# Designed miniproteins, single chains, continued (2): the designs that were tried, part 7

Each design is a single chain, and the fold is of that chain. pLDDT is the mean over its residues in the fold that is shown.

## One batch from the design tools (miniprotein)

Design m4211
Fold by ESMFold2-Fast:
Structure m4211 (fold): chain A 95 residues (1-95)
Amino acid sequence: AETVSFSSTYKTPDGSEASVRARATTGGPAEVEGEITKDDPELKKMYELDLEAFRLAAEKAAQATSYDEAVQAMIDALKEFREKNKELYEELRKK
């Protein structure tokens, strides 16, 4: 069994941040956790998007049978999620 982990941090100009971490074990559990330093609507929306993206990526990685397959599955899932939600990411990036 192989374990892959990945993380993302979104920072605002005032120093507030939203962080998401995921860990997946091939054929085993997928775990996602996150932290937000400020209850800001835009930061919270980015946090919720990253949580969903990482949850999907971790679930796909956990279905893999090798480390390389798990990494590729994660990359593919994250790309698909970003493309499906590109308008939301673009709106959040503008502010």
Scores: mean pLDDT 79

Design m4212
Fold by ESMFold2-Fast:
Structure m4212 (fold): chain A 87 residues (1-87)
Amino acid sequence: KVLEAIRRRVERLLEQFERGAELLIRTEDVETALKGLDNWEAFFEQTMDSLIAAAATISEDLAKAMEELRAAALKRMEELRAKIEAA
């Protein structure tokens, strides 16, 4: 249940950022969009690193599941970055 709640929160935040980035792409403010994505990615990675480290002290399976969630989110961020750079 905790992992599912974290996944939903991450998806919601990422969708909000994707929506904002779509607007920035249309206004040709690529530099601001990329900086926003970099700041979001750094914050997300820092938060996930702390959670994964805590999870690893309890369960390796939980830590692995959280690492998979992190990897999936980072992949979506890279896809968004490529889209912004192409604008």
Scores: mean pLDDT 73

Design m4213
Fold by ESMFold2-Fast:
Structure m4213 (fold): chain A 96 residues (1-96)
Amino acid sequence: KREELVERLAEVLAQPEFNSDEFRKVLGELVGAKSEEEANKIVQGLVDLFRAGSVEELIDRLLGAEDPIAALMKVPGITKEQAEAILEALRRARER
């Protein structure tokens, strides 16, 4: 369910050492990706959209965006519900 995936993504983001592979895997499951390649394409699309140099920089830019939901939805295949779930995970991680 959405809540379990949001919590898992928040846990990945709150780890002392960022694991980009685990982040791509959990994010892929949250957005309904059917393969590792599809999940990597979605993450790369976000990195490119925000002109970030890393996934960590992407997270900072996304949280600082005026309309992060609208920004996330510019990536093909991300729905409003999925964008809201990603932002909720990022907020929970910041609280940890």
Scores: mean pLDDT 74

Design m4214
Fold by ESMFold2-Fast:
Structure m4214 (fold): chain A 90 residues (1-90)
Amino acid sequence: SLSDFRSGLRALQQRHLDDLQRHWPDKTRLIEKFQELIDTLNDPNATLDEIIEKVEEVVEILRKEFSPDDPGARGLLESLELQIRALREL
């Protein structure tokens, strides 16, 4: 169900946020956007389209704040793009 998917996605985004705060605390804009995504996932009235939009916003900031050759950023980017594809297949 969308509810079960949201719970799993929320847990995954929380891990990403925790890792970002630990390893890249200076990436304040990216941290803020992950928090907005988690807040959207916690909103029972948020639509699938709104969730996809928030993941895309995080991807956009990630692409701007990290070098395309950064292996840590690459892994996170690939994870988020897979999430967008999975959400669009629902």
Scores: mean pLDDT 81

Design m4215
Fold by ESMFold2-Fast:
Structure m4215 (fold): chain A 63 residues (1-63)
Amino acid sequence: MLDPDKLFLGTSTISGVEVPNVSDKHIRKMAEELLDKTGSHDRREEVFKEVDEGIKRNREVQK
């Protein structure tokens, strides 16, 4: 993904943001890879906040 407009992991309303049955490592790796590909470091904090939300939800499901 070279288009920064396609980096929307920082929005909980996007159906693809919250993925069930995904490991914490996989979620973080995906976010880092997208940031590297697009060079959208300005959105790094927003993306990682959504990643942390996804990790929290994954742990709740495994409860």
Scores: mean pLDDT 54

Design m4216
Fold by ESMFold2-Fast:
Structure m4216 (fold): chain A 62 residues (1-62)
Amino acid sequence: MAEKEGAEARQAFLDYQESGGKDLSALLKTAVYVALARENGLRADSPEQLEEAAREIELRKA
């Protein structure tokens, strides 16, 4: 579901920021979402942008 994927991407980015870069699990998840967003020409500079990018990528799979 695009909404669920977007929410997970946003949460990973927020968890990474709130940990000050110490949450390696959140870092890895965020890095994967950012890489996918950029490969698709989408912005990934904020939790909100990453949420929108993840939603759009899921919709493109349909």
Scores: mean pLDDT 79

Design m4217
Fold by ESMFold2-Fast:
Structure m4217 (fold): chain A 93 residues (1-93)
Amino acid sequence: DDRVLEQIAQEVAALVKEGVDAGVITPEQFRLVLAAARAVGRLYAAGDPRAVELARELLDTTRQAVALAKAGDVAGANALLAARRAELEEALA
């Protein structure tokens, strides 16, 4: 569903902006979220029926990572985002 994917993309972008504006998101965290979003976009372009579910999981992961970063757990946030990226790369293979 295009509208659902677009809404999820807007929510992810809003969370990333919140983290950047608060000074808690690192360039590495930003790049990890961007890489994961691109992977979801590739799955969607390929017609993969998992794309919407993986987009929802990315939204949840981004929300958790921003919360961890705000709590001062930058390493935990990076690990969570890297794990999600790895799962999405496996889905693309």
Scores: mean pLDDT 77

Design m4218
Fold by ESMFold2-Fast:
Structure m4218 (fold): chain A 71 residues (1-71)
Amino acid sequence: MEKLDELVEKLIAENDNIKGFTDEAREILRNLPLPDGEEGVRRLLEKLSDTIKADKVLPEAVRVALRELGL
């Protein structure tokens, strides 16, 4: 069970490689302080999931984490 913080850090690092992200999603990821607690990370992943599912290009780690969170 990986830390959700690490997943968010990976999304920030991979942000430039995920061209399906909107400018708003990228700005959110870049300007976030590290989310405090599981609830904050879950809400962030839910918002990002809806955005990037439109492109159907989700990194494997993100897909696994979303499924574990029931999203």
Scores: mean pLDDT 54

Design m4219
Fold by ESMFold2-Fast:
Parts: structure tokens; C-alpha cells; sequence
Structure m4219 (fold): chain A 87 residues (1-87)
């Protein structure tokens, strides 16, 4: 339903805001210029992927598919962040 999609979009926006804060904190705690560049590239990539994810959630044919998109987005972003931390 539209209401369920709106709730998923709200969850998406809250996740995005919290994750951006996490990335900014990582950047502030990082002293290596090369690692700072990697974090900045990650932030740019995250913004692009986030736009696509929001569009897919909004345009999903039902709430179940919208939820699957949100869950895959969260998993992918968290996995990529763990890889970033190992650099």
C-alpha cells in the first residue's frame, strides 16, 4: 500500500541520515589524506546509490518489493563500509 511505502521511505531517509553521520565521523577521525580521499569517494558513491534506491522504493509495484530493495540497500552499504574500514 502507499502508506507502507511511505513508512519504508521514512525508514530509508533515517538510515541514510544516520549513515552519512557515521561517514562524516569516520572522515573527522581520519588523519591519512589518501584515506580521506577514499571516504570522500565513498560518500559520493553513497549519495548516487541512495538516489537510485529511493527511486526504486518509490516506484516498486508493492510494499514487499520496496522492503526488499531497502534491505538490500542497507546490506550492500554496510558491507562496503566494512571494506572501507579495512583500507
Amino acid sequence: SEKEKEELLKEFKEFKEEFLKKLEELKKSTKDPEKIEQIELFIKGFEEVSKGAEEFIRNAPNAEEAKEILEKFKETVEEDFELLLKL
Scores: mean pLDDT 86

Design m4220
Fold by ESMFold2-Fast:
Parts: structure tokens; sequence; C-alpha cells
Structure m4220 (fold): chain A 63 residues (1-63)
């Protein structure tokens, strides 16, 4: 999947902006074991939203 497709899925599932969704994808690419707490800190969002975004990104990557 392209980064654009993955970002669209994250936006739909979490309400994050496309730019925030792309950053989640990049964080997971750099470290597949990145924690929701680390994502939340990087984006300035709630840990629960970060967890949902991480799951959405992984689902999109697995297909």
Amino acid sequence: MSIEEIADIIERMTGLTKEQAKKVVELIKKNPNVTPEQIAKELGIDVQTAEAAKFAAKLALER
C-alpha cells in the first residue's frame, strides 16, 4: 500500500489529519515496535488515539 492509502485509513478510523496520519506511518516504519505513548508524545495527541492510529496503520500494512 502507498503512504497515501494508509494515511486515508488512519484518518477515517481516528480523525487525525492526513499529515498526522503520515507521521504515524513514518514512526512505525522507523521502529515497528514503537509504543502508543511514543506516538502520542511525538504528535501531541492522547495515548488512546495513538493506539488506534497504530492499529489502523498495521491493519493497512498487513491487508
Scores: mean pLDDT 79

Design m4221
Fold by ESMFold2-Fast:
Structure m4221 (fold): chain A 66 residues (1-66)
Amino acid sequence: DEIDYEVREALLLIKASVAKLAGDWKSAAQYYRELADLYEERGDTVKAEEFRKLAEQWEKKYKEAL
């Protein structure tokens, strides 16, 4: 379902943005990873790789802040 996919994508993007604004980089990384998985499931390999890299960057930022 295209609408269901779009709703899940939008919710994950909102959650990631809220986490970033709150300084919750660990949650931001987790939501980007979930977005990468969602794009991979849909067959959007370019978006999947893009968000996987974003998840890795925010995870690195989280670890550096420890």
Scores: mean pLDDT 84

Design m4222
Fold by ESMFold2-Fast:
Structure m4222 (fold): chain A 77 residues (1-77)
Amino acid sequence: PSREAIAAAEADPAVRAEAERRAEEARREGEEEARRAEAAGEPRMAAVLAVGGELRGVAARLDVVLEAARALDGLAA
């Protein structure tokens, strides 16, 4: 998508809310996986899973913004 479409998507409150919702969900899932690994006696795996959740959160946020920006570019012609 265009730089202007990305900026518009980032400025859209609805897009920001969806991006944060997906990022928080991914982070929460990673934390749950980490807690289960700790309960299973795998503290090293728990640390890896927690970091994985944070990274998935960043990726989810970017994906939402890029999807919205592509849609805006399509409408703008």
Scores: mean pLDDT 78

Design m4223
Fold by ESMFold2-Fast:
Structure m4223 (fold): chain A 97 residues (1-97)
Amino acid sequence: DLEKLIEEAEKVNEELVEKATEEELDEIAKALGLEEKWKKLSLEERKEALKEALKKLIELRKKLVLEKKRVSVEETEEIVKKIFEEELEKKLEEKKK
């Protein structure tokens, strides 16, 4: 059951993000080239953005598997970066209310 596997993966990702150090989270932002937006968020906001981005990546992976689509490593990296950037932007907009 794909839905049960996705739910389990989401729970594991949430636990990993909560246990992550600031240094580990900063390395992720640096790898994605999102350091400027990342620095404007608190640690809690960063963790929340990362959790949401990971959920969207799991949902996208499910869709690609169900549709039998093939994506290259380069396309996957671009998709990951875009999803993370969008979640960081949402948190920045919410903070400026």
Scores: mean pLDDT 73

Design m4224
Fold by ESMFold2-Fast:
Structure m4224 (fold): chain A 90 residues (1-90)
Amino acid sequence: SAFEVAKKVAEATKNGDLEAVREAMREGGLGPRSIEAALKAAEAAQNGDYLEALKHAQEVVREGRKEGKERTGRAIAIALGSEGAEGAKK
C-alpha cells in the first residue's frame, strides 16, 4: 500500500539508510527519477535542511504522477517532508 511504502521511506530516512529508501521505492513501483528525488530529499532531511527536503519531496510527487503512482508519490513526499521538519529540530 501507499502508506506502507511511505512508512518504510520515513524509517529509512530517519536512520540515514539511503539504500533502504531506494529499495522501499522500488517495491512501491516507482521509477528512477522518483527514486533519485526521494534520495535527495532523504539526504537533505538527515542534514536538517528542511527547505531542500521539501523541494525534492515535491519532485517525488511530480515524477510519481508521470509514472502513474501519484497516490504513492504523495504519501512518500509527506513522509519525507515530516522527516525534514524533524531533522531541522524546530
Scores: mean pLDDT 81

Design m4225
Fold by ESMFold2-Fast:
Structure m4225 (fold): chain A 95 residues (1-95)
Amino acid sequence: DEEEILKAVKEGLETIIEDLKKAGKTTEEVLEEIEKNREELEKLLGGERAKKLLEFLKYVLEVIKELENTKDKEKKEKLIEELTKYAKEKVEEYK
């Protein structure tokens, strides 16, 4: 089920990002690690699913990068809300 795959990826990504940040990794370094695994994802999921998954992951990481560069609390809250909304919309699109 595509919803189960997306949920597992989201939960895995959140855990990986937290662990990598605790280890002093930047969001840019995390993005580069995901890009290196693109070919494996395409082999496992097929081109269309791999593309959609990578676009979703890149969006999540870009929002996190923006959060790191933002000092305004209200802007941070809006970015988190937009990320949550985007994740919900993507889950609905895969139904």
Scores: mean pLDDT 65

Design m4226
Fold by ESMFold2-Fast:
Structure m4226 (fold): chain A 71 residues (1-71)
Amino acid sequence: DEARLAAFRERMRAAGVSPEVAAQIEALVRAGRYLEAQRLFAKETGDATSYAAYALRIIGDEIDRELERLR
């Protein structure tokens, strides 16, 4: 869903993540590499808090639901 991907990119932008890095985080989340996605997010934003980890998990759950719906 393009709307979900646009919302993901906007959330990453609001957190100060560049579009290029946001695309890498998206790819890691879609591949189920949540820990690597969190590390990349923390490196770019300087924020390794539980909130950042929670936000990445919620976005990952949204992507997973969208992919499941398309199967």
Scores: mean pLDDT 67

Design m4227
Fold by ESMFold2-Fast:
Structure m4227 (fold): chain A 79 residues (1-79)
Amino acid sequence: SMEEIKKVAEKLIEEIGKINPELAEQLRKAFEKAKSVEEFLAEAEKIYKEVAPTLSDEERKKVTEALTKMSKELAELLA
C-alpha cells in the first residue's frame, strides 16, 4: 500500500539522516515530488551520485547500505 511505501521510505531516509542530514533532506524532497516509487528511486540514485564525492569512505559505505535496503524493501512492496 502507499501508506507502507511512505513508512519504509521515511524510516530509511531518517537512517541516512543520522549519517548525512543534507542528503536525507534532498531524498525527502525527492520522495515528496515523485509520482511513483520508480521515479523516486531513479532520483535518489542521481542525488547519491552527485553527493557521493563529498562523503568520507565510511559515510559512503553506510549510505550505500541504507539506499540498497530501501530499494529492496520498496521493490518487494511493489511485487
Scores: mean pLDDT 81

Design m4228
Fold by ESMFold2-Fast:
Order: C-alpha cells, then sequence, then structure tokens
Structure m4228 (fold): chain A 74 residues (1-74)
C-alpha cells in the first residue's frame, strides 16, 4: 500500500541521516543503499508499476537530499 511505502521511505531517510552523522566522509554508502532499494522495489512482484515508479522517484529525491547534506559536512 502507499501508506506502507511512505513509512519505508521515512525509515530509510532517518537511517541515512543517522549514518551520515556517524560517517560523514562516506557518501558512497548513500548511493549504494539507494541503488539496492531501487533494485529490491523493481523485483518486488507485490508492487504495482505505479508504486514502483513512485518509489523510484522518491528514492532519487532522498538520494539528492542526502548527498547535498553530505557535501555540506565536508
Amino acid sequence: SMEEIEKILENLEKYLKDMLEKYPNRPEFIVNLINWEKKVAEEDPSLSEEEKKYLEEKLDEIKREMLERAKKLQ
């Protein structure tokens, strides 16, 4: 459901923020984790095509936000 997708995205963003605080000079983990989550979503048969597209777009937004945050910490 969309509600479950939103919760997953919120939890992922929180996790990435915590990881950035602990490891500010390792932005590669953000790219690697987001790419992994995109692959998991693409391969998930329980998700509709619309849900997969929404997840991809939101994961890309989170990636951009986290990379900008990491840049400011360097």
Scores: mean pLDDT 82

Design m4229
Fold by ESMFold2-Fast:
Structure m4229 (fold): chain A 70 residues (1-70)
Amino acid sequence: SLKEEFVRLVRETVRRLIAEGKSVREIYDEVFKAVDEFAKKHGVSKVEYDTEILPEVIEEFQREVERLRP
């Protein structure tokens, strides 16, 4: 599903940037830029984005970023 593709995009992007030694701020900026570009490319409506996509993206981002805590 498109929702699963967004979650995978977040996971893969966060993990790659962690491996590259990026700061949490840089990871945040790059992830949400990638998510925004992907949403525009696939013609995601504002309502679908806000209700279906954004909550899943935020949750996955938080899960992956928690791995940076010692």
Scores: mean pLDDT 81

Design m4230
Fold by ESMFold2-Fast:
Structure m4230 (fold): chain A 85 residues (1-85)
Amino acid sequence: DLSDAQEAEILKKTYELLSKNPSIPQEVIDLIKQLAEALAAGDRARAAELEAKLLELLKKMTPEQQQAFFQAVKDAGAEYEAALA
């Protein structure tokens, strides 16, 4: 299982990738940053609240925006794994 610190590092990379994509709503980018900060602090209750807000925003996104979001998450995870030597 990933630690909260490892999850936070993956979410920081997700934030960086999403920030480079102009098709992603700024509210989604801001929530991912806040979620990474909450997990880095070990605040799982805040992380759960932020995840709920993120899911509501994802429902309002176009299929193209949703695909871009999930691709960024996958790419961030792959970059994190590649950085572990």
Scores: mean pLDDT 82

Design m4231
Fold by ESMFold2-Fast:
Structure m4231 (fold): chain A 86 residues (1-86)
Amino acid sequence: SPEELRAKEQAELQRREEAQVAEYLKDVPELATEGLNRPEIQRERRQIRGEHKTIQEVRDALRLGDEAEREYEERIRRALEKRRRK
């Protein structure tokens, strides 16, 4: 069902976000000290979640399970990289 698909995608996105943020914090000692309370990190998570919570997210997962997962990971990585590089 579309609703179940959405829930699955949100869970996937959340899992990816948490993993990427955790890795990002380890690479950036400054932000690691402040943790997720950092506005920069919360901003990235919110932005990623917003984009992936669109109708397109549901469509991608519906047709391209593996491809969608790879796309989620890529987008999350790119968004976090933007902050790491400054």
Scores: mean pLDDT 58

Design m4232
Fold by ESMFold2-Fast:
Formats: sequence, C-alpha cells, structure tokens
Structure m4232 (fold): chain A 91 residues (1-91)
Amino acid sequence: MKKEISELVALIVGQILRIVGLLLEAELAGDKELAEKIRKLLEESMKLLRETEERLKKATDLEEQKRILEETHEELERILEEAERLVEEAK
C-alpha cells in the first residue's frame, strides 16, 4: 500500500510536468492559441491537485488515500491526453 501510494504520487507529478512541458513548447513555437488552450488544461490540473490535497487531509486510512490518488491519476491522464491531442492537431 505505501509503495503503491508513492508510485501514484510520482505518476501524478510526472503528468503535471508533462503538461507544463507541452505549454513551454507551444510558447517557444509562438503558437499563442495552442499555448492558451494548454494553459487552461494546466489550470484545471492545478485545481484538481488542490481538491485532491483537501481530500487527502480528510482521509483516515491508506485504502482511502490510494483511491483518491488513483482517481486523481485517472483524471490527470484524461487532461494530459487532451493536451497531447491539441499539440498533434496543431502540427
């Protein structure tokens, strides 16, 4: 359980950093429209992360904490897939 929680946290951090990377690439390419769309997805991701932190503060057991992190990971995966789709469509 504790190892699985650490792995989920690492995945979540990686997903956020990937979205940040895509935003920076769009900014460097001068694609202002793409950059604005990815920025909104990053803002959504940061809001989700704050909501996850509040849920984790209320979670009393490792099973509940794992479920919260799994839900966050799945939602961030959808956001990241949308960001990657926007980048591919802009090429």
Scores: mean pLDDT 86

Design m4233
Fold by ESMFold2-Fast:
Structure m4233 (fold): chain A 102 residues (1-102)
Amino acid sequence: ATTVTMSGGGTVKAGGSATLTATVSGGAAGNYMVSLLRQRPGQPLEGVAASSEPLPASGTATFVLENLTVDDTAVYYAMATPVDGTGKDGVFGEGVQLTVVA
């Protein structure tokens, strides 16, 4: 089965940066696009960023979040979506907590 793993959360000071990495495994990486989504406390799931091209052979997409504010505190998720229109829904991995402190 295709799986998605997230890494790179943790606690960051406001004004800092965080690097979130999504890794897709169990499928052909080059056939997937990756979207970064987040759910802030008490808010619905929202889109943050998306890859512009299918994943490289490494199966890894990296998202750099800069100029963080306390409003960027959320659980971040990656969703891998097939580019070939296979009629399958996107695959979610386990979320990663990012906490931004003043």
Scores: mean pLDDT 77

Design m4234
Fold by ESMFold2-Fast:
Structure m4234 (fold): chain A 84 residues (1-84)
Amino acid sequence: EEKERIIKFLERVIEQLKSDDPEVRRLAAESAIIYLAVLAATSKDPEERERFREAIGRLSQALDAEDFDGVIEVLKELIEELKK
């Protein structure tokens, strides 16, 4: 259930990142980073914490570069890892 909620949230963020409005895309990416930061701090599984921290680093770099396709790629990779 927790993994399903995370996946659904990230899928929603990916849809928002396809917006024509750069501000909507920026806020969507920031929302994902904040959400993953909470998960990295609260997860009991060290492997999951490391995965979230790695994703945050990659998302932050892509967002700083205004590379929203890169943001989408990181989120899709994370979703596939969570589905395993």
Scores: mean pLDDT 85

Design m4235
Fold by ESMFold2-Fast:
Structure m4235 (fold): chain A 76 residues (1-76)
Amino acid sequence: NKELAENTEYGVRLLAKRFGLEVDSIDVKVDGHLVNITVTFKDGSVLELKTYVTSKDPITAALIVEGGFADRLREM
């Protein structure tokens, strides 16, 4: 929820910076076990990721989402 969303946004911003990408906006929506992320970059590109997380620990759940985001960045 709030803690998962905040940890996910922080990790996503750090990963984007590591890949040399500047983030314009990040939207994180948590619906039960489904985490929806929409990242808009300053160059106008958009990345959407939907990840199912079963961990009840917000930090572990955020790390799972960050892993999926990193995989998507490698495919761009």
Scores: mean pLDDT 76

Design m4236
Fold by ESMFold2-Fast:
Structure m4236 (fold): chain A 50 residues (1-50)
Amino acid sequence: GASAAAAQAALDEADAFIKSFGKHYLAQPENLSLETSIRIGVGKAVDEVA
């Protein structure tokens, strides 16, 4: 449904952001866990709104 399309769009946007941001910021081990948390957080937020 519309929620599934919105979820995919949000994840694609998060991936683009992480790729752009991560080249310089997410190289450190502590920042790798932040990347994972962002991905999980976006997915859960979309699921909760759906």
Scores: mean pLDDT 64

Design m4237
Fold by ESMFold2-Fast:
Structure m4237 (fold): chain A 74 residues (1-74)
Amino acid sequence: MTEKLRKIADEYAKLLKKLGEIAKKNNGTIKDVLIEVNENLEVLNITVEVEGFSEEAKEEVEKLVKETEERIKK
């Protein structure tokens, strides 16, 4: 349990850092970042709400979210 929570926290921190870098590069804003998990600490959903991102930046965000989900899901 504790190790799974630590892993989720570490991945969330990495996600925030990368999203911040993308936001700065695109002169955009991150409105919200949410990781939803069930009682077994399985990721149900990762939601990222952004403003002012280009189409290319949105694709980068989608890829980052997918990679984050896969790393936590192990």
Scores: mean pLDDT 80

Design m4238
Fold by ESMFold2-Fast:
Structure m4238 (fold): chain A 81 residues (1-81)
Amino acid sequence: AAFSPEEVRALAEEAAAAGLLSEEVRDQILWAAEALAAGDVAAVKARAPELASLSDEEVRAVLQQALNRGAEMARALLAAA
């Protein structure tokens, strides 16, 4: 599934409010979604040096996949609650 950064942020905030996600994990997701929305790959690589060897396209793909996976899990948890 393809999630917008806005949609991922909304799901993360809702899951955290429901006690299904820690505030620390929520804050990491919110930061990552904002960085993706801004297209700021340099900020992502600075925070995660292990991604520095990847191209900007690869970093965006990895980040988008991670956010999509997190959003699907948050949605599933909210649906089960």
Scores: mean pLDDT 77

Design m4239
Fold by ESMFold2-Fast:
Structure m4239 (fold): chain A 100 residues (1-100)
Amino acid sequence: LSPEQLEASQRIGEYLVKLGESLDDEERRELAKVVEEFDYDPVKIAKWLKEKGYSKEEIVGVLIAVYINTGDLEGTRKALKEVVGEEEAEKLIKDLEILR
């Protein structure tokens, strides 16, 4: 990996690790079902998680995991903007683009 790819991987990976530490087995199963029911639509998934009281960091982790499966960069950008705001969403999208 280039230094830029390594740094992006570390930042993105931290969200996935923290998400894995925060969720129990029941929450993971419910989340997997919801993601499938929404056809991996990151905007619908983010809205559902927010309504259920998930933290911004947990929602970002889920959106990254969904993106890894779909490659839907624009849907992920839109969802991240609603969760963390435009500036932070753009930083996260830049990291995801570096890792493509």
Scores: mean pLDDT 85

Design m4240
Fold by ESMFold2-Fast:
Structure m4240 (fold): chain A 60 residues (1-60)
Amino acid sequence: SDIEKKVQESMDEVERALKEGRYDKAQEIAAETIDYLIDKKAYDLLNKFIQHYARLLAES
């Protein structure tokens, strides 16, 4: 779906920002993605995104 594609693109951008040491940029992208998913009421994808983002931060 378009929402799933947007989430995947946002995760790829977050991972890139974290690899570049740009934690502020990663947080900005994550916040925008969370707001987008709340607006779409895509709560299952929101939960998955938050868990994946937390894992990426722990691995950074």
Scores: mean pLDDT 85

Design m4241
Fold by ESMFold2-Fast:
Structure m4241 (fold): chain A 105 residues (1-105)
Amino acid sequence: SETAEEAKRAGEGGIRGAEMAREGAESGDPVRASGGAIGAMGGGVGAALAARKGGNEEGYEKAMKGAEEAAKGASEAAKSLTPEGGEKGMEEAIEGAKKAEEAAS
């Protein structure tokens, strides 16, 4: 179905975003980590919308929660003026990206 194809494409994007977020965190690159988290958020939102259109409310809620956590983490990292704040924000972004990836897959 069209909805399943949309969810698949969004899920693939979310997975790539989550991978980039992990790689960025491991290399100490906050730009790559936040970019990956934003990608996972976008994939999560896309998957959520497709799930909702197909009547899958559970998938919608899980993907949206992951996307929201990824966005929050990325925002906190960007606003941080301390190393500790930046690290915490990246950890939250990665966790959100992982949840979005799981919901999208």
Scores: mean pLDDT 69

Design m4242
Fold by ESMFold2-Fast:
Structure m4242 (fold): chain A 62 residues (1-62)
Amino acid sequence: DKIELADKAVIAAISEKKISVEDAKILILHYVEGKSYKEIAEEFGISQATVRRRIAKAKAAL
């Protein structure tokens, strides 16, 4: 499953400390818990665009 492979890569990046704690929380909420950008944005009090940018930056660190 392509999603399972992506989840493993994200978990590995968190374990290797390649991303910040806040970025790690956002990745867990999106990839592990399946929350949308809108739900994460509401939870953190930030814009959906900020959530998207943080996810993209964290993925670039993989």
Scores: mean pLDDT 72

Design m4243
Fold by ESMFold2-Fast:
Structure m4243 (fold): chain A 94 residues (1-94)
Amino acid sequence: SAIDETMETLEKNIEASLDDPRLLAGEAQFLLHAAREFAADPRVSKEDQLRFLERARELLERVREHHADDPALVARLEGILAELEALIAELRAS
């Protein structure tokens, strides 16, 4: 699916940027942007929206753990994770 292809591309980009905290911050913001776009798209099923958001959260949690020694990057990732959690909660409530 287009959603699965988008997630695979974003995962690959994040993995390729794993040693560059500045690129990782940008890739994480782009992942959040993609998550918001899919969450707002009425053509995307609620199941697919939740699957994308949960996969995005799991990916960023792994990145945060990998960079646990970088407090600035961790703080930025925690902010993005909080926004993903809010989107998941909103979709589950609807």
Scores: mean pLDDT 84

Design m4244
Fold by ESMFold2-Fast:
Structure m4244 (fold): chain A 62 residues (1-62)
Amino acid sequence: MKEAIVIKVKSIEEAQELKKEFLAKHPDAGVTAGATEEEALFGAKAALEAGAEIGVGFVITR
């Protein structure tokens, strides 16, 4: 199945926990196209420093 899910979070640790939980349920899940795990984490940190929420995207392509 092909599915893309974006979840809003307010902390980097929440973003990492969501990734961990998602990979546990969907080991073939990937990061949203155009953003690596490292890039997503950097963007999340910048957004949180500005007091904004971040979106964590997961793509299941199989």
Scores: mean pLDDT 56

Design m4245
Fold by ESMFold2-Fast:
Structure m4245 (fold): chain A 97 residues (1-97)
Amino acid sequence: DLEKVKEEIEKNVYSPKVQEILGLLSRFSGEIERMKKEGVSDEELLKKLEELQKQLAEILGVEKVTLSQMKELAELLGLESTLKSLEYIEEIKKKLK
């Protein structure tokens, strides 16, 4: 279903579904920056990622959305700050495994 969302972004970025995805990803970036400034634990940052993954999966009608798929959506939507936030969390996940 991610491919259908990509096609929808290319054809009409102003669609309600695309705008909901954009809104979630943009808000996530701001939240991660606030959490980093507040010095929250890596575990709390990972929980925030898991909540976003669940919300995106529900919107997309899929069982799960991976971090790589979220990075791809952020890149397609031109959300540079969101992409950086996702890359930061990816580094945290790598250090914990």
Scores: mean pLDDT 80

